# Designed miniproteins, single chains: the designs that were tried, part 68

Each design is a single chain, and the fold is of that chain. pLDDT is the mean over its residues in the fold that is shown.

## One batch from the design tools (miniprotein)

Design m2362
Fold by ESMFold2-Fast:
Structure m2362 (fold): chain A 55 residues (1-55)
Amino acid sequence: EEVEELLEKYIEKLKEDLKTAGASDDFINAYIERHRPLLKAALEADPEGFKELFE
């Protein structure tokens, strides 16, 4: 549950960062879905590092 919450928070932050950089919604959606399994694996390996990203 906590891992899923951190993953979704990181994805939300990443979507906002990409949108601010001028990325299209299609690009953002494709990027997130492509990287979701890799992000989940990274978060499971280092959940504390992911928490630091929400400072």
Scores: mean pLDDT 75

Design m2363
Fold by ESMFold2-Fast:
Structure m2363 (fold): chain A 87 residues (1-87)
Amino acid sequence: SMRERIRAEARELALKFEEAVILARLRQPDDPQVQQEIAQARAEFIPAVTATLGVSPAEIRRFIAEVRPEAEARVAAFLAQQAARAA
């Protein structure tokens, strides 16, 4: 159904957002400007997804929590693959 497709899209957006945040933090862990930009992006993400897809803030927060381990695993795999290509 359309509702299931919208929920799946919201979850996928949460996953891609968490991957991007984790990767940025790992690349520049001690950069206060990057950390400030990440904090701002996190604050804007839930309102933006709610406005675009009509998914509730509570559901988006749940998706973020659910996808975080998957995002961490995907970023780790990506970095391992990048390291292998550089060798």
Scores: mean pLDDT 84

Design m2364
Fold by ESMFold2-Fast:
Structure m2364 (fold): chain A 79 residues (1-79)
Amino acid sequence: KLEEELKKAGEVAAEVFKRYKDKITDVSVVYNEETGKVEVHIETTGTPEDLAEIQAEAERLLKEAGVKNAVVKGTLVPR
């Protein structure tokens, strides 16, 4: 179960990174043992609007992939 969810989240992370390559500096997938959630962490040099769009797309793709216990965490990093 968890291993399959991590694999699917990793595939979503790779797709999001590919689509937003010019704006995303890092994408990682981690399992948070304290919360029991799969976390997709996205770092972007874009605007707050870019971050909101990237997070919404990642959340949509995770839902379509059937990853129920996932959260997307976005961070703005300076250019």
Scores: mean pLDDT 81

Design m2365
Fold by ESMFold2-Fast:
Structure m2365 (fold): chain A 106 residues (1-106)
Amino acid sequence: MKKEKLKKEIEEIEKRVDALMASLGFNDEAEIEREYERLKELDVSTRIFLLLAETQEALFSGEEGKRRALAHIRAVVRIAKDLLEKGNYEEAETLIKAVRQALELL
């Protein structure tokens, strides 16, 4: 089913982001939760714009910028999982595509 394929793709991205955070010594669940709360009430287009814009700005802020970008990316992955569970596959796919683009910028 389309749901199972998307679920697997989200889980693989989540693993990749968690591995990147661990490799940099970052394990701030509170930061991820703050980003999730900030983004969860926004529309999908605004979430995509902020994710890509803030990730690009993070490139100029060194390791601290990269940490913030990874927390933001991780929060968006959580939102995509929530959308998948609610049956909103199109928005979940769109957010995961934006997450892949953000990871390519880092």
Scores: mean pLDDT 82

Design m2366
Fold by ESMFold2-Fast:
Structure m2366 (fold): chain A 78 residues (1-78)
Amino acid sequence: MKKAEEELREARRELLEAEVELGVAQIALGVAKTALKRDPESEETKAFLEEAEKRLKEAEERVREARRRLEEAERRVK
């Protein structure tokens, strides 16, 4: 089998996983923001918001890297 084709398949899987993680992180951030609006002085909610923001940044970086990998793999096949 063509090695470039296998790399393309792996890159597509990585991107899908990264996009799912990004979606989950965005939902978590939305929940944290809504909770903070209901109780603006909650230390627990502020900590949850901070963690959600950190996870969102990590997920965005993973998607960026996965897209770069996919573009490289596509160039090798095409």
Scores: mean pLDDT 81

Design m2367
Fold by ESMFold2-Fast:
Structure m2367 (fold): chain A 74 residues (1-74)
Amino acid sequence: SVDDLLAEMERILREVEALRAAGRLTLEQAGAATRRAMDLVSQIVEDPRASAEQRARAAAILDELLAILRELRA
């Protein structure tokens, strides 16, 4: 379900944020998390049952992961 896909994205973000806070987040881990989140966003966006709020939340999580990845690459 869309709720299950969003729950997985929230879990990915939480794990990445925890690793970043601990100073243990690698570029490889951030890249893998971002790619997985991109796949999940595609599934949510393509689902006609997804609400505007669900789509906005999915986009916000992906944007946050992309921002973290950009900071690690700088």
Scores: mean pLDDT 89

Design m2368
Fold by ESMFold2-Fast:
Structure m2368 (fold): chain A 100 residues (1-100)
Amino acid sequence: MEEEAVEGLRKILRKAAEALSQDPAAQEGVDLFRKAAESKDVETALNLVKEAAEKLTPEQIDRVIEAIGEAAKEMSPEAGRVANEIVTILREIRKKKEEE
């Protein structure tokens, strides 16, 4: 169950990186999502997700949220909970960028 959550997290973060892989302006964010997917613990991965989101435009964040949401539909409840936490972080950062 915990192993499924870790594998789900890795799959979700790889899907986030894939959503932006064709955008040259998003490559710094893509690299951070890939580093997050290789992280040994959830806390480190979530910190890297926050850094990635700070490097992205609101439109790029929306693309990542959509990709994570679609990936989470096929995953365990534990992986779904982690996906929801990532989406919450991304939405908060996106909102802050729109208010600037």
Scores: mean pLDDT 79

Design m2369
Fold by ESMFold2-Fast:
Structure m2369 (fold): chain A 94 residues (1-94)
Amino acid sequence: SRERLIANLKKQIDELKEELDRLKEKFEKGEATVEEAEALLREVEELAGLIDIAIGVARIAKDEELVKELEKLKEEVEELKKEVEELLKKLKEK
């Protein structure tokens, strides 16, 4: 169902946000690695790709309300990606 799809995507975004928060804490302690940040970036990019596919399917189905909800989730994932990329840059400069 639409509700299950949105709930599952929100849960995945929240889990990635928690993973980023843990990685930021490790960074402050000097324990974060480039490899961990690159792994998180890949997970975020994979989720963004899945949301893009879901948006495409919703557009074909003409489910305008689902498209709008998915577009909002995509914006959250793109912001998360940006934060991971910024952390990765800081790690590479150490």
Scores: mean pLDDT 89

Design m2370
Fold by ESMFold2-Fast:
Structure m2370 (fold): chain A 62 residues (1-62)
Amino acid sequence: GTATAEGVLWAARPDGSLRRVRVTFTGDVSDPAAQQHIDALKAAAERYKDAPPADETVDITL
């Protein structure tokens, strides 16, 4: 099967300022590495859930 997880990270702009990026990860859960990445993103999302909305969205697919 396929699983999806979302997280938020901070990325540096070329001018040195920070932007917030929402990251969506989609991977096949039959791959143990994909499951580990999904679990890490879920933990990150919980940590940053009270933060302001993300500036942009980035999708990552295995």
Scores: mean pLDDT 62

Design m2371
Fold by ESMFold2-Fast:
Structure m2371 (fold): chain A 74 residues (1-74)
Amino acid sequence: SSEVEKLKEEFKKKVEEIAKSEKDIERLQRLMLGELLAAVDRLRRELGLSDEEVTKEENELAKYVEEIFKKKEA
């Protein structure tokens, strides 16, 4: 749905902003995990996605977070 796509876009923008401002890798990890958990909760509770749909979207968002960490560890 358009609401799911909007949530994912907002999530990606938030984690990109965090990555630009946070210099401590351990703090960056905690902040990004927090954003991921909040996004998953919103998909399930506010948007009413099924467990299968939540799992699919969580996996995609988690891969995006992993990509940002790999760039920061270099």
Scores: mean pLDDT 82

Design m2372
Fold by ESMFold2-Fast:
Structure m2372 (fold): chain A 77 residues (1-77)
Amino acid sequence: MMTLEQIRERLKETKELSDKFIKKLSKIDPEKAKKWQKRFDDIIADAEKLIKDGDYSRAEMVVGSADTLIRMQSVIE
């Protein structure tokens, strides 16, 4: 089981990756960037809520899934 500090560190990395992806995408397709920003914001909000509720197991899973999604989309789209 990850500690709260480890989950927060992973969430921070995921936020940085999403920011880089959105910044790059906004230069070529601002509307698509806005849609992706909303999706990432929703996922991040879900993870933060799970952390606040003490559900670290689900928070770890959500953060991991978000990281994978962002990395895959950054390569493909």
Scores: mean pLDDT 77

Design m2373
Fold by ESMFold2-Fast:
Structure m2373 (fold): chain A 56 residues (1-56)
Amino acid sequence: SMMKKMKEEKYEKAKKLAKELGGTVEMFDGKPSIVLDAPVSDEQLARLREAHKELE
């Protein structure tokens, strides 16, 4: 299915971004999301927001 391939591609991209940010990937509402362990800095939060924009 085309939709399944798109989800898998986004998941793989999320894994790469999570590795760069030192976090993990979790699925929320059928979309991959990067989760960082608390506490996080403002700079890490900014990078996380940019990574999530790339996954949209």
Scores: mean pLDDT 73

Design m2374
Fold by ESMFold2-Fast:
Structure m2374 (fold): chain A 80 residues (1-80)
Amino acid sequence: SAADEKFFEEMRRLEEEMRRLHELLQAGKISEEEFLKGLIELYKRAIKIAEEAQKVSKNKELYKEAIEYLKKAIKALEEL
């Protein structure tokens, strides 16, 4: 569906931003703390993208599970 296609396109853009965060960390341009904060913010944006897709997609349960998984991932990162 168009909603699912938009979801994957937006997620691809987040993956590119995550790759850039890793590159900055490896180059010593950001701290580990800044990297973790950036990663958490990308995961929060992924939740928002999934929530918007869930509103219009027939695959509502799949997006609900993805959102729950991302929330658990954020909690794990915040405990580091």
Scores: mean pLDDT 84

Design m2375
Fold by ESMFold2-Fast:
Structure m2375 (fold): chain A 66 residues (1-66)
Amino acid sequence: SREEIQAIVRTLDTDGDGRLSDLELAGLNAGLIPGLSEAEIAEIRAAVDRDGDGVATAAEVAAFLA
């Protein structure tokens, strides 16, 4: 669900500021996050990617967590 994906994204947000670091965002877009499968990462990206352009941005992550 969206809430489950939000909980996972918040876990990746080490600073708790509602934003991902450049490294975390790059990992999400590359499909490479330790502890997550490629399919799970793709679902997270699809949920965060508001524009449907296939790329998750820092602004989209912040909007998704709000």
Scores: mean pLDDT 72

Design m2376
Fold by ESMFold2-Fast:
Structure m2376 (fold): chain A 108 residues (1-108)
Amino acid sequence: GIEELIKKLEEIIEKLKELVKEIKNPELKKLAKEAIDLLEDLIKKLKEGTLTLEELIGYILSLIGLLFDLRLLLESLEGEEKKLGEELIKLIEEAIEILMELLKQYKK
């Protein structure tokens, strides 16, 4: 149910916060923080019962935009920072998957 999806999103946010502590590249850190802010805002609206279908689609599109920016940035990164960026992409993709499952609750 929706409570289980919220819990999974909160677990992703905690993993993102741990990842931010390890990131030294300022552009990568900014994109990671933007992902956290988007997901925290979304969870707040989910818990308040105020999240509209249009807003949910907007959050999904914003996260997809972050994935595009991250993939471009990763082409310029090497070593540990590239590895951290790849983990960040994986976490955002997992979040998008959960949000796509949430979309099914709005489309019947």
Scores: mean pLDDT 88

Design m2377
Fold by ESMFold2-Fast:
Structure m2377 (fold): chain A 71 residues (1-71)
Amino acid sequence: EPKWLKALQEGVAAARPEAEALPTLEEQGRLAARAAAEALRKAGAPEEAVRAAERAYESVEAEDEALELAK
């Protein structure tokens, strides 16, 4: 697996305790996206990878919205 992907996973995992303390899934998602972007920049990942990670977390929010609409 790409080294930047491991850095992303580790960064998100490190932010997890703080994210779990947040009262809403929206705030947790925002913190996770921020942690992912920071971890990738710290690992020297290209800007395209940072943007892709941010969009992936935005996509999770879109999936939650779609799931709620399906109910």
Scores: mean pLDDT 61

Design m2378
Fold by ESMFold2-Fast:
Structure m2378 (fold): chain A 94 residues (1-94)
Amino acid sequence: MDILKKKKYAIASGTVAGTEVRGLEIKDDYADVLVKKDGKYRYIRTPLSADGPPTVIGTASTEEEARKLLEKALKESDQAALVDENGNITLLSA
């Protein structure tokens, strides 16, 4: 993923806006994360180089709606991550 080599994504483990997220082993940047929990998708932005809180930017109840949120995330940041309810992480680029 050439675009990911320009930025390092890191996803904090724990609870982000009421949703549990597993840690990703990439550090020193930010992550745009689409998290699935209880059959719902949440688009979350997490800054790592600042004390800023994780922000829920959008939600979806279906995979199709989640794909639209992901496309929006990629337009805003060139990169996104999809996290399922089991904490499996898929990194995506525009």
Scores: mean pLDDT 51

Design m2379
Fold by ESMFold2-Fast:
Structure m2379 (fold): chain A 70 residues (1-70)
Amino acid sequence: MSVEELEELLPAARGKRVTLEELKKMFPELSDEEIEELFKKTDKNGDGKVELIEALNEYNNLLKEKQKKR
């Protein structure tokens, strides 16, 4: 599958895979511990990378929960 085909069929955020270190740079509103929890929930195949779209969904849910919990 070509890069152009991936970009057309999948939005830029979908199909992109990121490491824990990259997630920490992308989500500065979360602590390192919170990012590690998010990563553990999204890294279902254990290869040390997660799909960005799955990470974004968990991040959004965590931000909503954080506002409910102190």
Scores: mean pLDDT 67

Design m2380
Fold by ESMFold2-Fast:
Formats: structure tokens, C-alpha cells, sequence
Structure m2380 (fold): chain A 71 residues (1-71)
């Protein structure tokens, strides 16, 4: 749907910014690379964070991610 496409685009933009931030923090700490991916639906966004320390997921409301992508 158009709502899902918009949420996915916002999620991808936020994931890229979050990955850049975490990768910089990891590099400063002498740690390995970090990857952040996002999957969006009309109501929620699931972020998956992968590093040498393991994999974690977090779920945020799509509305919050849309607002964060505007900054």
C-alpha cells in the first residue's frame, strides 16, 4: 500500500542514520561493524541490528518513525 511504501522509505532513511551512528560509536570503541535493517508495515516498523556481539530487534510505531525521518 502507499502507506506501507511511505513507512518503509522513512524506516530505511532512519535505519541508515542509526547504522551510521552505531558504526561510528563501535569504531570509537574498537568494535566491529554494525548493520541496521528495517521492515515496515502500515502500523509498525521492525529494526534488526546485527553486530559481532549478536542480533537484536526493536519495534516502533510507524508514526514515530515517520516523524524521526523528517529531522
Amino acid sequence: SAKQEKAQAAADKYAAKFEAFLSAAHAAAGLGPVTVTATADDETVTFTITSSAGTGTTVLPAELVLKLSEV
Scores: mean pLDDT 78

Design m2381
Fold by ESMFold2-Fast:
Structure m2381 (fold): chain A 90 residues (1-90)
Amino acid sequence: SLEEFRRRAIDLFIRAYEELLKESKDPNEKKAIEIHLEYARLVRAGELTPEKRLELRQKLESIPEDVIKKVNDKIGERVRAELRRLWEEA
């Protein structure tokens, strides 16, 4: 189901962010990862409010766009194969 896919996908992203955070050396990259991790964990818990979403978005605005893109690219590459598998099983 789409709902099961979404839950499994968010768990995959949380694991990928946790792994990337351990490997990252750049302070801005770590900050971006931590913000994305907080977002993912709130989504997983069903605790993401409009107010919290705005707060996290404002935190991301303090990080250079190239750093955010780099983090997004690294995560996308790490999850690509497994995310495809999860979608095909849904």
Scores: mean pLDDT 86

Design m2382
Fold by ESMFold2-Fast:
Structure m2382 (fold): chain A 88 residues (1-88)
Amino acid sequence: IDPEERKKIAKKMLEILKEKGLSEEEQKEVLARVLVEIAGVPEELAQAWAERDSLELLALKTVSAALDAGYSSEEILEAVEREAERLK
């Protein structure tokens, strides 16, 4: 998938999290959960990314990992919304 399309999906993902009223810290927690539960990234690696990366970079990595795991953009956005509601 085109890098510009991945950035577009990441931006939409962050917009959903912001609309839900989540803080930046809570947004990173949701993204780390999506990395583990949906994209199959090891918990330790997802946590390291959440600690070290900017919110924007973490979002891009989350989109990339989930797409590489075979999920569609629609499925990724739905997963993010579900995980955000569980955290709230």
Scores: mean pLDDT 82

Design m2383
Fold by ESMFold2-Fast:
Structure m2383 (fold): chain A 69 residues (1-69)
Amino acid sequence: NPALKAGEGLRKNGQYDSAAAAYVRALEEDPLNEEAARNLEELLASGKLSPEMRERVERALERHRRALE
């Protein structure tokens, strides 16, 4: 998944909002992508996201949880 790979690189470079946006795209492509969801949960827990990105990530994770049901 290209979005997942992009997110990994951005996160390693400390570009947290950009990394979160890439992981959100990976989860939009595949709502069951557990690796993208785990990375987004870790970024939320880190406290390094902007308020705008935090809201976007929370919505993406809610859609992921609904897809698992």
Scores: mean pLDDT 84

Design m2384
Fold by ESMFold2-Fast:
Structure m2384 (fold): chain A 64 residues (1-64)
Amino acid sequence: APELRGAVGTAVSETEEEARQKAIDKALARMRAAGLRPVAITVDVEKLEDGTYRATAAVVGERA
């Protein structure tokens, strides 16, 4: 059976929601480029000192 593989996306934006969405989109784009189907998604968001938000999305996928 093919092993599970991970992809990570990071994004910075003026809003938490925009940063989350951009990070998820990047992680899913990497997963799609690898020919994998996402199984689980985890997102972490932090507020930066300049008032922007950084989001990190970790996606675990399997072969589609």
Scores: mean pLDDT 80

Design m2385
Fold by ESMFold2-Fast:
Structure m2385 (fold): chain A 105 residues (1-105)
Amino acid sequence: MKTPFEIFLEINRILVKTRKEVVEALKNGDREKAIEAFKKGMEQILKLAKEYFSPEDVKKIEEIGKKGLEDMEKATSDEEFQAAFDKYISELSKAIYDALLNYKK
C-alpha cells in the first residue's frame, strides 16, 4: 500500500531523529545513551525493512547496523564515535536507496 517515496520519508524521519538523539547524547558526554538511541533507530528501520524490502536487502541493512554498532562501541574518542556513526548513516542510506529501487509492489 505504501509507495517507495512514503517508505523513504518514514525511514528518513527515523534517521533524522536518531542522528539528533545521538548527537545530543554525545554533546552531554553520554555514550551509553547515544548507543541506546542508535539501537532504537536501527530496530525501527529493520521493522520497516522486513515489511517492505526483499530478504536480501533486509540482511544487508542488518549487517550495516551490526557493523556500525561494533565500530561505535570500539570508538575511543567522541570524534571516532561520530565518524563511525556518519559512516553508518552513509552506508545505510545507500542500502535503503538500492532497496527502494528494487521495490516491486
Scores: mean pLDDT 83

Design m2386
Fold by ESMFold2-Fast:
Structure m2386 (fold): chain A 75 residues (1-75)
Amino acid sequence: SLSEEELHEKYLEEVEKLAQEYVDAGESPAGIRTVLEALKRELVEWMKKNNDPNVEKFEKELEEIIRRAVERAKE
C-alpha cells in the first residue's frame, strides 16, 4: 500500500495532469480555475477527514498547480 506522502504525491501528479489537459483543450482561465478549485476543495476535505497533518502544505501545492495552469491558459 502507498504511504500518506506517496498518496499525496500521486494526487498532486493527477491534478497537474488534469490541469494541463484543460489548458491543451483550450478551456478558459476562469473555467480552469472553477473546475480545479472544486477539485482542490474535495481533496482538502478528504485530507481533513483523515486528520492529515500535511493538509496546509498540500493545499498550497494545489494552489500553485492551479495558478500555473490558469496563467498557461491566458497565453
Scores: mean pLDDT 82

Design m2387
Fold by ESMFold2-Fast:
Structure m2387 (fold): chain A 85 residues (1-85)
Amino acid sequence: DVKEKIEQLVKELKEARKAIAQGDMSAVEKAAATIAQLAYIYSQQGDDEKARELLEKKARFLEAVAQGNMDEALKLIDEIIKFAE
């Protein structure tokens, strides 16, 4: 069930967001991988525009992390969660 898979990935992304907010930077790679999996599922469902937007938001999230802008990085994860729901 595609809906169940999306719900599970969104839960995993929320857990990664919580870990990053608590200073666990190892969760950054997990968040990026989870966003990529969400984009892949939407692409498989024919929603190529939503998949592309998810990958663009993922790139912005990783850029924010690379710049040390953790407030922006967490805000971008929150936006991705709402967008993927």
Scores: mean pLDDT 88

Design m2388
Fold by ESMFold2-Fast:
Structure m2388 (fold): chain A 88 residues (1-88)
Amino acid sequence: SGLDLLEETRRLAEEALRLAREHPEAVSEELVRRLEEALRRLEETLEIIKNRTRPEVSGEELQKEVVELMEEIRRLSREILEAIRKAL
């Protein structure tokens, strides 16, 4: 389900950020900042959906934005995890 994918995406990002903190020399600050920004944008978009604060934007357009943000978060998380793997 979409909720399962969302939770999995959040857990992947949390693990990537945790490992980046434990291995700060292995990961660029830019990659960490980009992941944190993507997570912030995801939470903002989810709040817009929940509270219907942008009624001019269709639910389909907002759902597409959530999917694209989740894909970006997963990509950035994998890049961080790969950088740590290569440094160890």
Scores: mean pLDDT 85

Design m2389
Fold by ESMFold2-Fast:
Structure m2389 (fold): chain A 92 residues (1-92)
Amino acid sequence: DLIEKVQEAAKKAYEMLKKAAEEDPESVTPGALERIEILKEIAKERDIEKIKELLDKLGTSPEAFLLAVKGQEEGDESLYDEAAELARAHHA
């Protein structure tokens, strides 16, 4: 299910960014804090249209977001680059 996959990806992204912010608080920008809060909202959202709106605020799409999170978890920069291209095409 797409909603469940996006929610799990958002939860993982939220936990990763939250940990990074806790380990290096001085590097955290206001924009990074806003992104963390949006990811937290996506992780709890069940409405696909609202999920898409929240992902649009992050400059991504459901497909691009899932690839980006997979790339971060696997340490695969090629997946992250592909996700960036998909997001760019979606917002073109």
Scores: mean pLDDT 79

Design m2390
Fold by ESMFold2-Fast:
Structure m2390 (fold): chain A 87 residues (1-87)
Amino acid sequence: SMLDELLEKFRKLLEELKELYEKGELTPAQVLNIIKIALQEIVDELRDDPEALRKALEEVVRLVKELLPEITEEVRKYAEQLFEKAL
């Protein structure tokens, strides 16, 4: 499904961001800004599917908590506001 493809791309992005962050090549603010752009793209693609948007919100927060736990609260707050406006 489109949702599964978007979530797999998001996971791969988070894995790349984690590696760059751990190497000191990206700041936490830069990582957060890249994630915000990716979240907007997910919302735009799923705009007409409220069930997929709700599932995407739950899953993106879970993936960030798994891979980049230090920024999870900031991502959660941003994602909740972004996805709620689309619903």
Scores: mean pLDDT 87

Design m2391
Fold by ESMFold2-Fast:
Structure m2391 (fold): chain A 70 residues (1-70)
Amino acid sequence: MSLDERFTELLRRGLELAERLAAEGRDDEAGRVLDRLEEVSIQLDAETDPRRRQELLDEFERWLDEVEAR
């Protein structure tokens, strides 16, 4: 999987998570997920090193997993 394909999949997961959290009345958490998606997108656009882009995606995926476990 390319880094771009991986980000697209994580973006999809984050959007689905935010929608689920909002449906559960967890609007503050849904907002934080959307804010994090925007932050990661900006960071990836600024980053030219594939290794650092991979690290950003690894951190974002771990963060999504932690939010889903709450």
Scores: mean pLDDT 82

Design m2392
Fold by ESMFold2-Fast:
Structure m2392 (fold): chain A 78 residues (1-78)
Amino acid sequence: METVVELSEKELKEVNKELVEELFNKAVEGTLVIKADKKAAAGLARLVSEVYTLAKEKGVELEIEEDAETGSVTLKKK
């Protein structure tokens, strides 16, 4: 199952623990695609890093595929 989440630049600046946990759970249950405006690329990279760190803490290895041209990142359990 593929879940697509679109995040604005504002949402990426207001990243909180609840959002990181929600995105982690979606990535574990299937494939998560996070889409952001190209202007928010740094915020997207930071969010992906926080989800990956949480996954490592919980003993889950995630596969990450970045598409900088479209502003999307795909995360799934490896």
Scores: mean pLDDT 79

Design m2393
Fold by ESMFold2-Fast:
Structure m2393 (fold): chain A 80 residues (1-80)
Amino acid sequence: SPLEEIDALLEKLKAAETAEEAYELAIEIARLALKHVPKEEIPKVIGLLLNIIGLKLNNASKEEIIKLAEEIKELAEKHI
């Protein structure tokens, strides 16, 4: 199930030891959501993905990365 895959990726993200690993996992969550959400929700997922990229460029905290990944999960749970 796509939702089970997103949950597994989010748990790996929470356990990630490096910021780079956390960003890679957050991007993978966004990519998986983009594959499975309805067309109308794609712009919202893209917006969250761009926010994740912005966090990476600004060396943001793991907590901020987790928050955006959880927002993508919530959107996926509503539409998948």
Scores: mean pLDDT 84

Design m2394
Fold by ESMFold2-Fast:
Structure m2394 (fold): chain A 85 residues (1-85)
Amino acid sequence: MELIEKAKEALEQGNYKEFLDYLVEAIERGEEIPPELVKAAADAFPNVEHEDPLRYARLLMEAAAKAGLTIEAMYFLSLVVDAEL
């Protein structure tokens, strides 16, 4: 998965915005996201200024839920709920 490889490289370089952009694109394409990258996305999310944080949070919540990552899924869900209230 080329997008996952690019996401890993961006994360290793500390480029959190590029990392999240690649992960979101991979999720939108229906690619399976490794659990370690979903956890890294939850850690990186508050450190990045997003143009569309709700879209990113919804997609990452879906990936976390599919991976069985309850804590990360609840974190992204809280961001979506707070913005819709």
Scores: mean pLDDT 80

Design m2395
Fold by ESMFold2-Fast:
Structure m2395 (fold): chain A 90 residues (1-90)
Amino acid sequence: MEKEELEKKIEEYNKRIKSLQDQADATLADFSARMAELARKARTGTPEQREQAVKEMRDLAKEAGDALQSYNDEITKLQKEAEEARKKLE
């Protein structure tokens, strides 16, 4: 493989990694905002609203964990592929 082809491939991996990091950051910010709102309702709502908010917080925590793990797995895979390509450049 020519150096130009490897450099282009590394650039593509870096762009995809950045895109996934930006998406993960946006997703984390959204989950954090939603979690903060549910935590507020859990402190200040009626008894029924507080119970529902606590349940929604548990469901949201699981959803956030699953989503962030998916992003981390894909980023890790692309980082390994980028490192392998860099090693081929000497």
Scores: mean pLDDT 84

Design m2396
Fold by ESMFold2-Fast:
Parts: sequence; C-alpha cells; structure tokens
Structure m2396 (fold): chain A 84 residues (1-84)
Amino acid sequence: SLAEEIAAVLEATREALLAHADDPAARQAVLREAANRLEDLFDRLPAEVREQARSLFSRIIEALAARDEAEYDRLLAELVELAS
C-alpha cells in the first residue's frame, strides 16, 4: 500500500542516518533522497491530506535530527494512518 511505501522510506532513512551518524555530508544526502522519494509518494495521496502529510514529515525529520525515537515512532504511526 502507499502507507507501507511511505513507512519503508522513513525506516530506511532512519537506518541510513544511524549508519552515518558521524558524516554530515552523507546525512544531508540521505535526507535529500528521502525528501525526493516522499514528495513522489505524497503526490499520490488525496489532495485533502497532502498538507498534513508534509507537516508530519517535517516533524519526523526534526525528531530524527533530535534522535527522539519515541517521537519518531509516534509521528510515523500518525503519517501511516493518514496515508491509509
């Protein structure tokens, strides 16, 4: 499903960021790739929920940057439900 594709991109992004904890350039590349892939997936969502999805994504990126696993898990669950 689209929700599963979005979740897979974000989980892969989280793992890649953890693998590159000490490499800012690699982390920026990972985040850019995630943003590009998610924009394509968000364009497949109904127009009514796209703004909420983009808002949740921004908050997820902040949680990943802060290494707040609990907030990341909560926001990912909200985004998956929105995309379902």
Scores: mean pLDDT 84

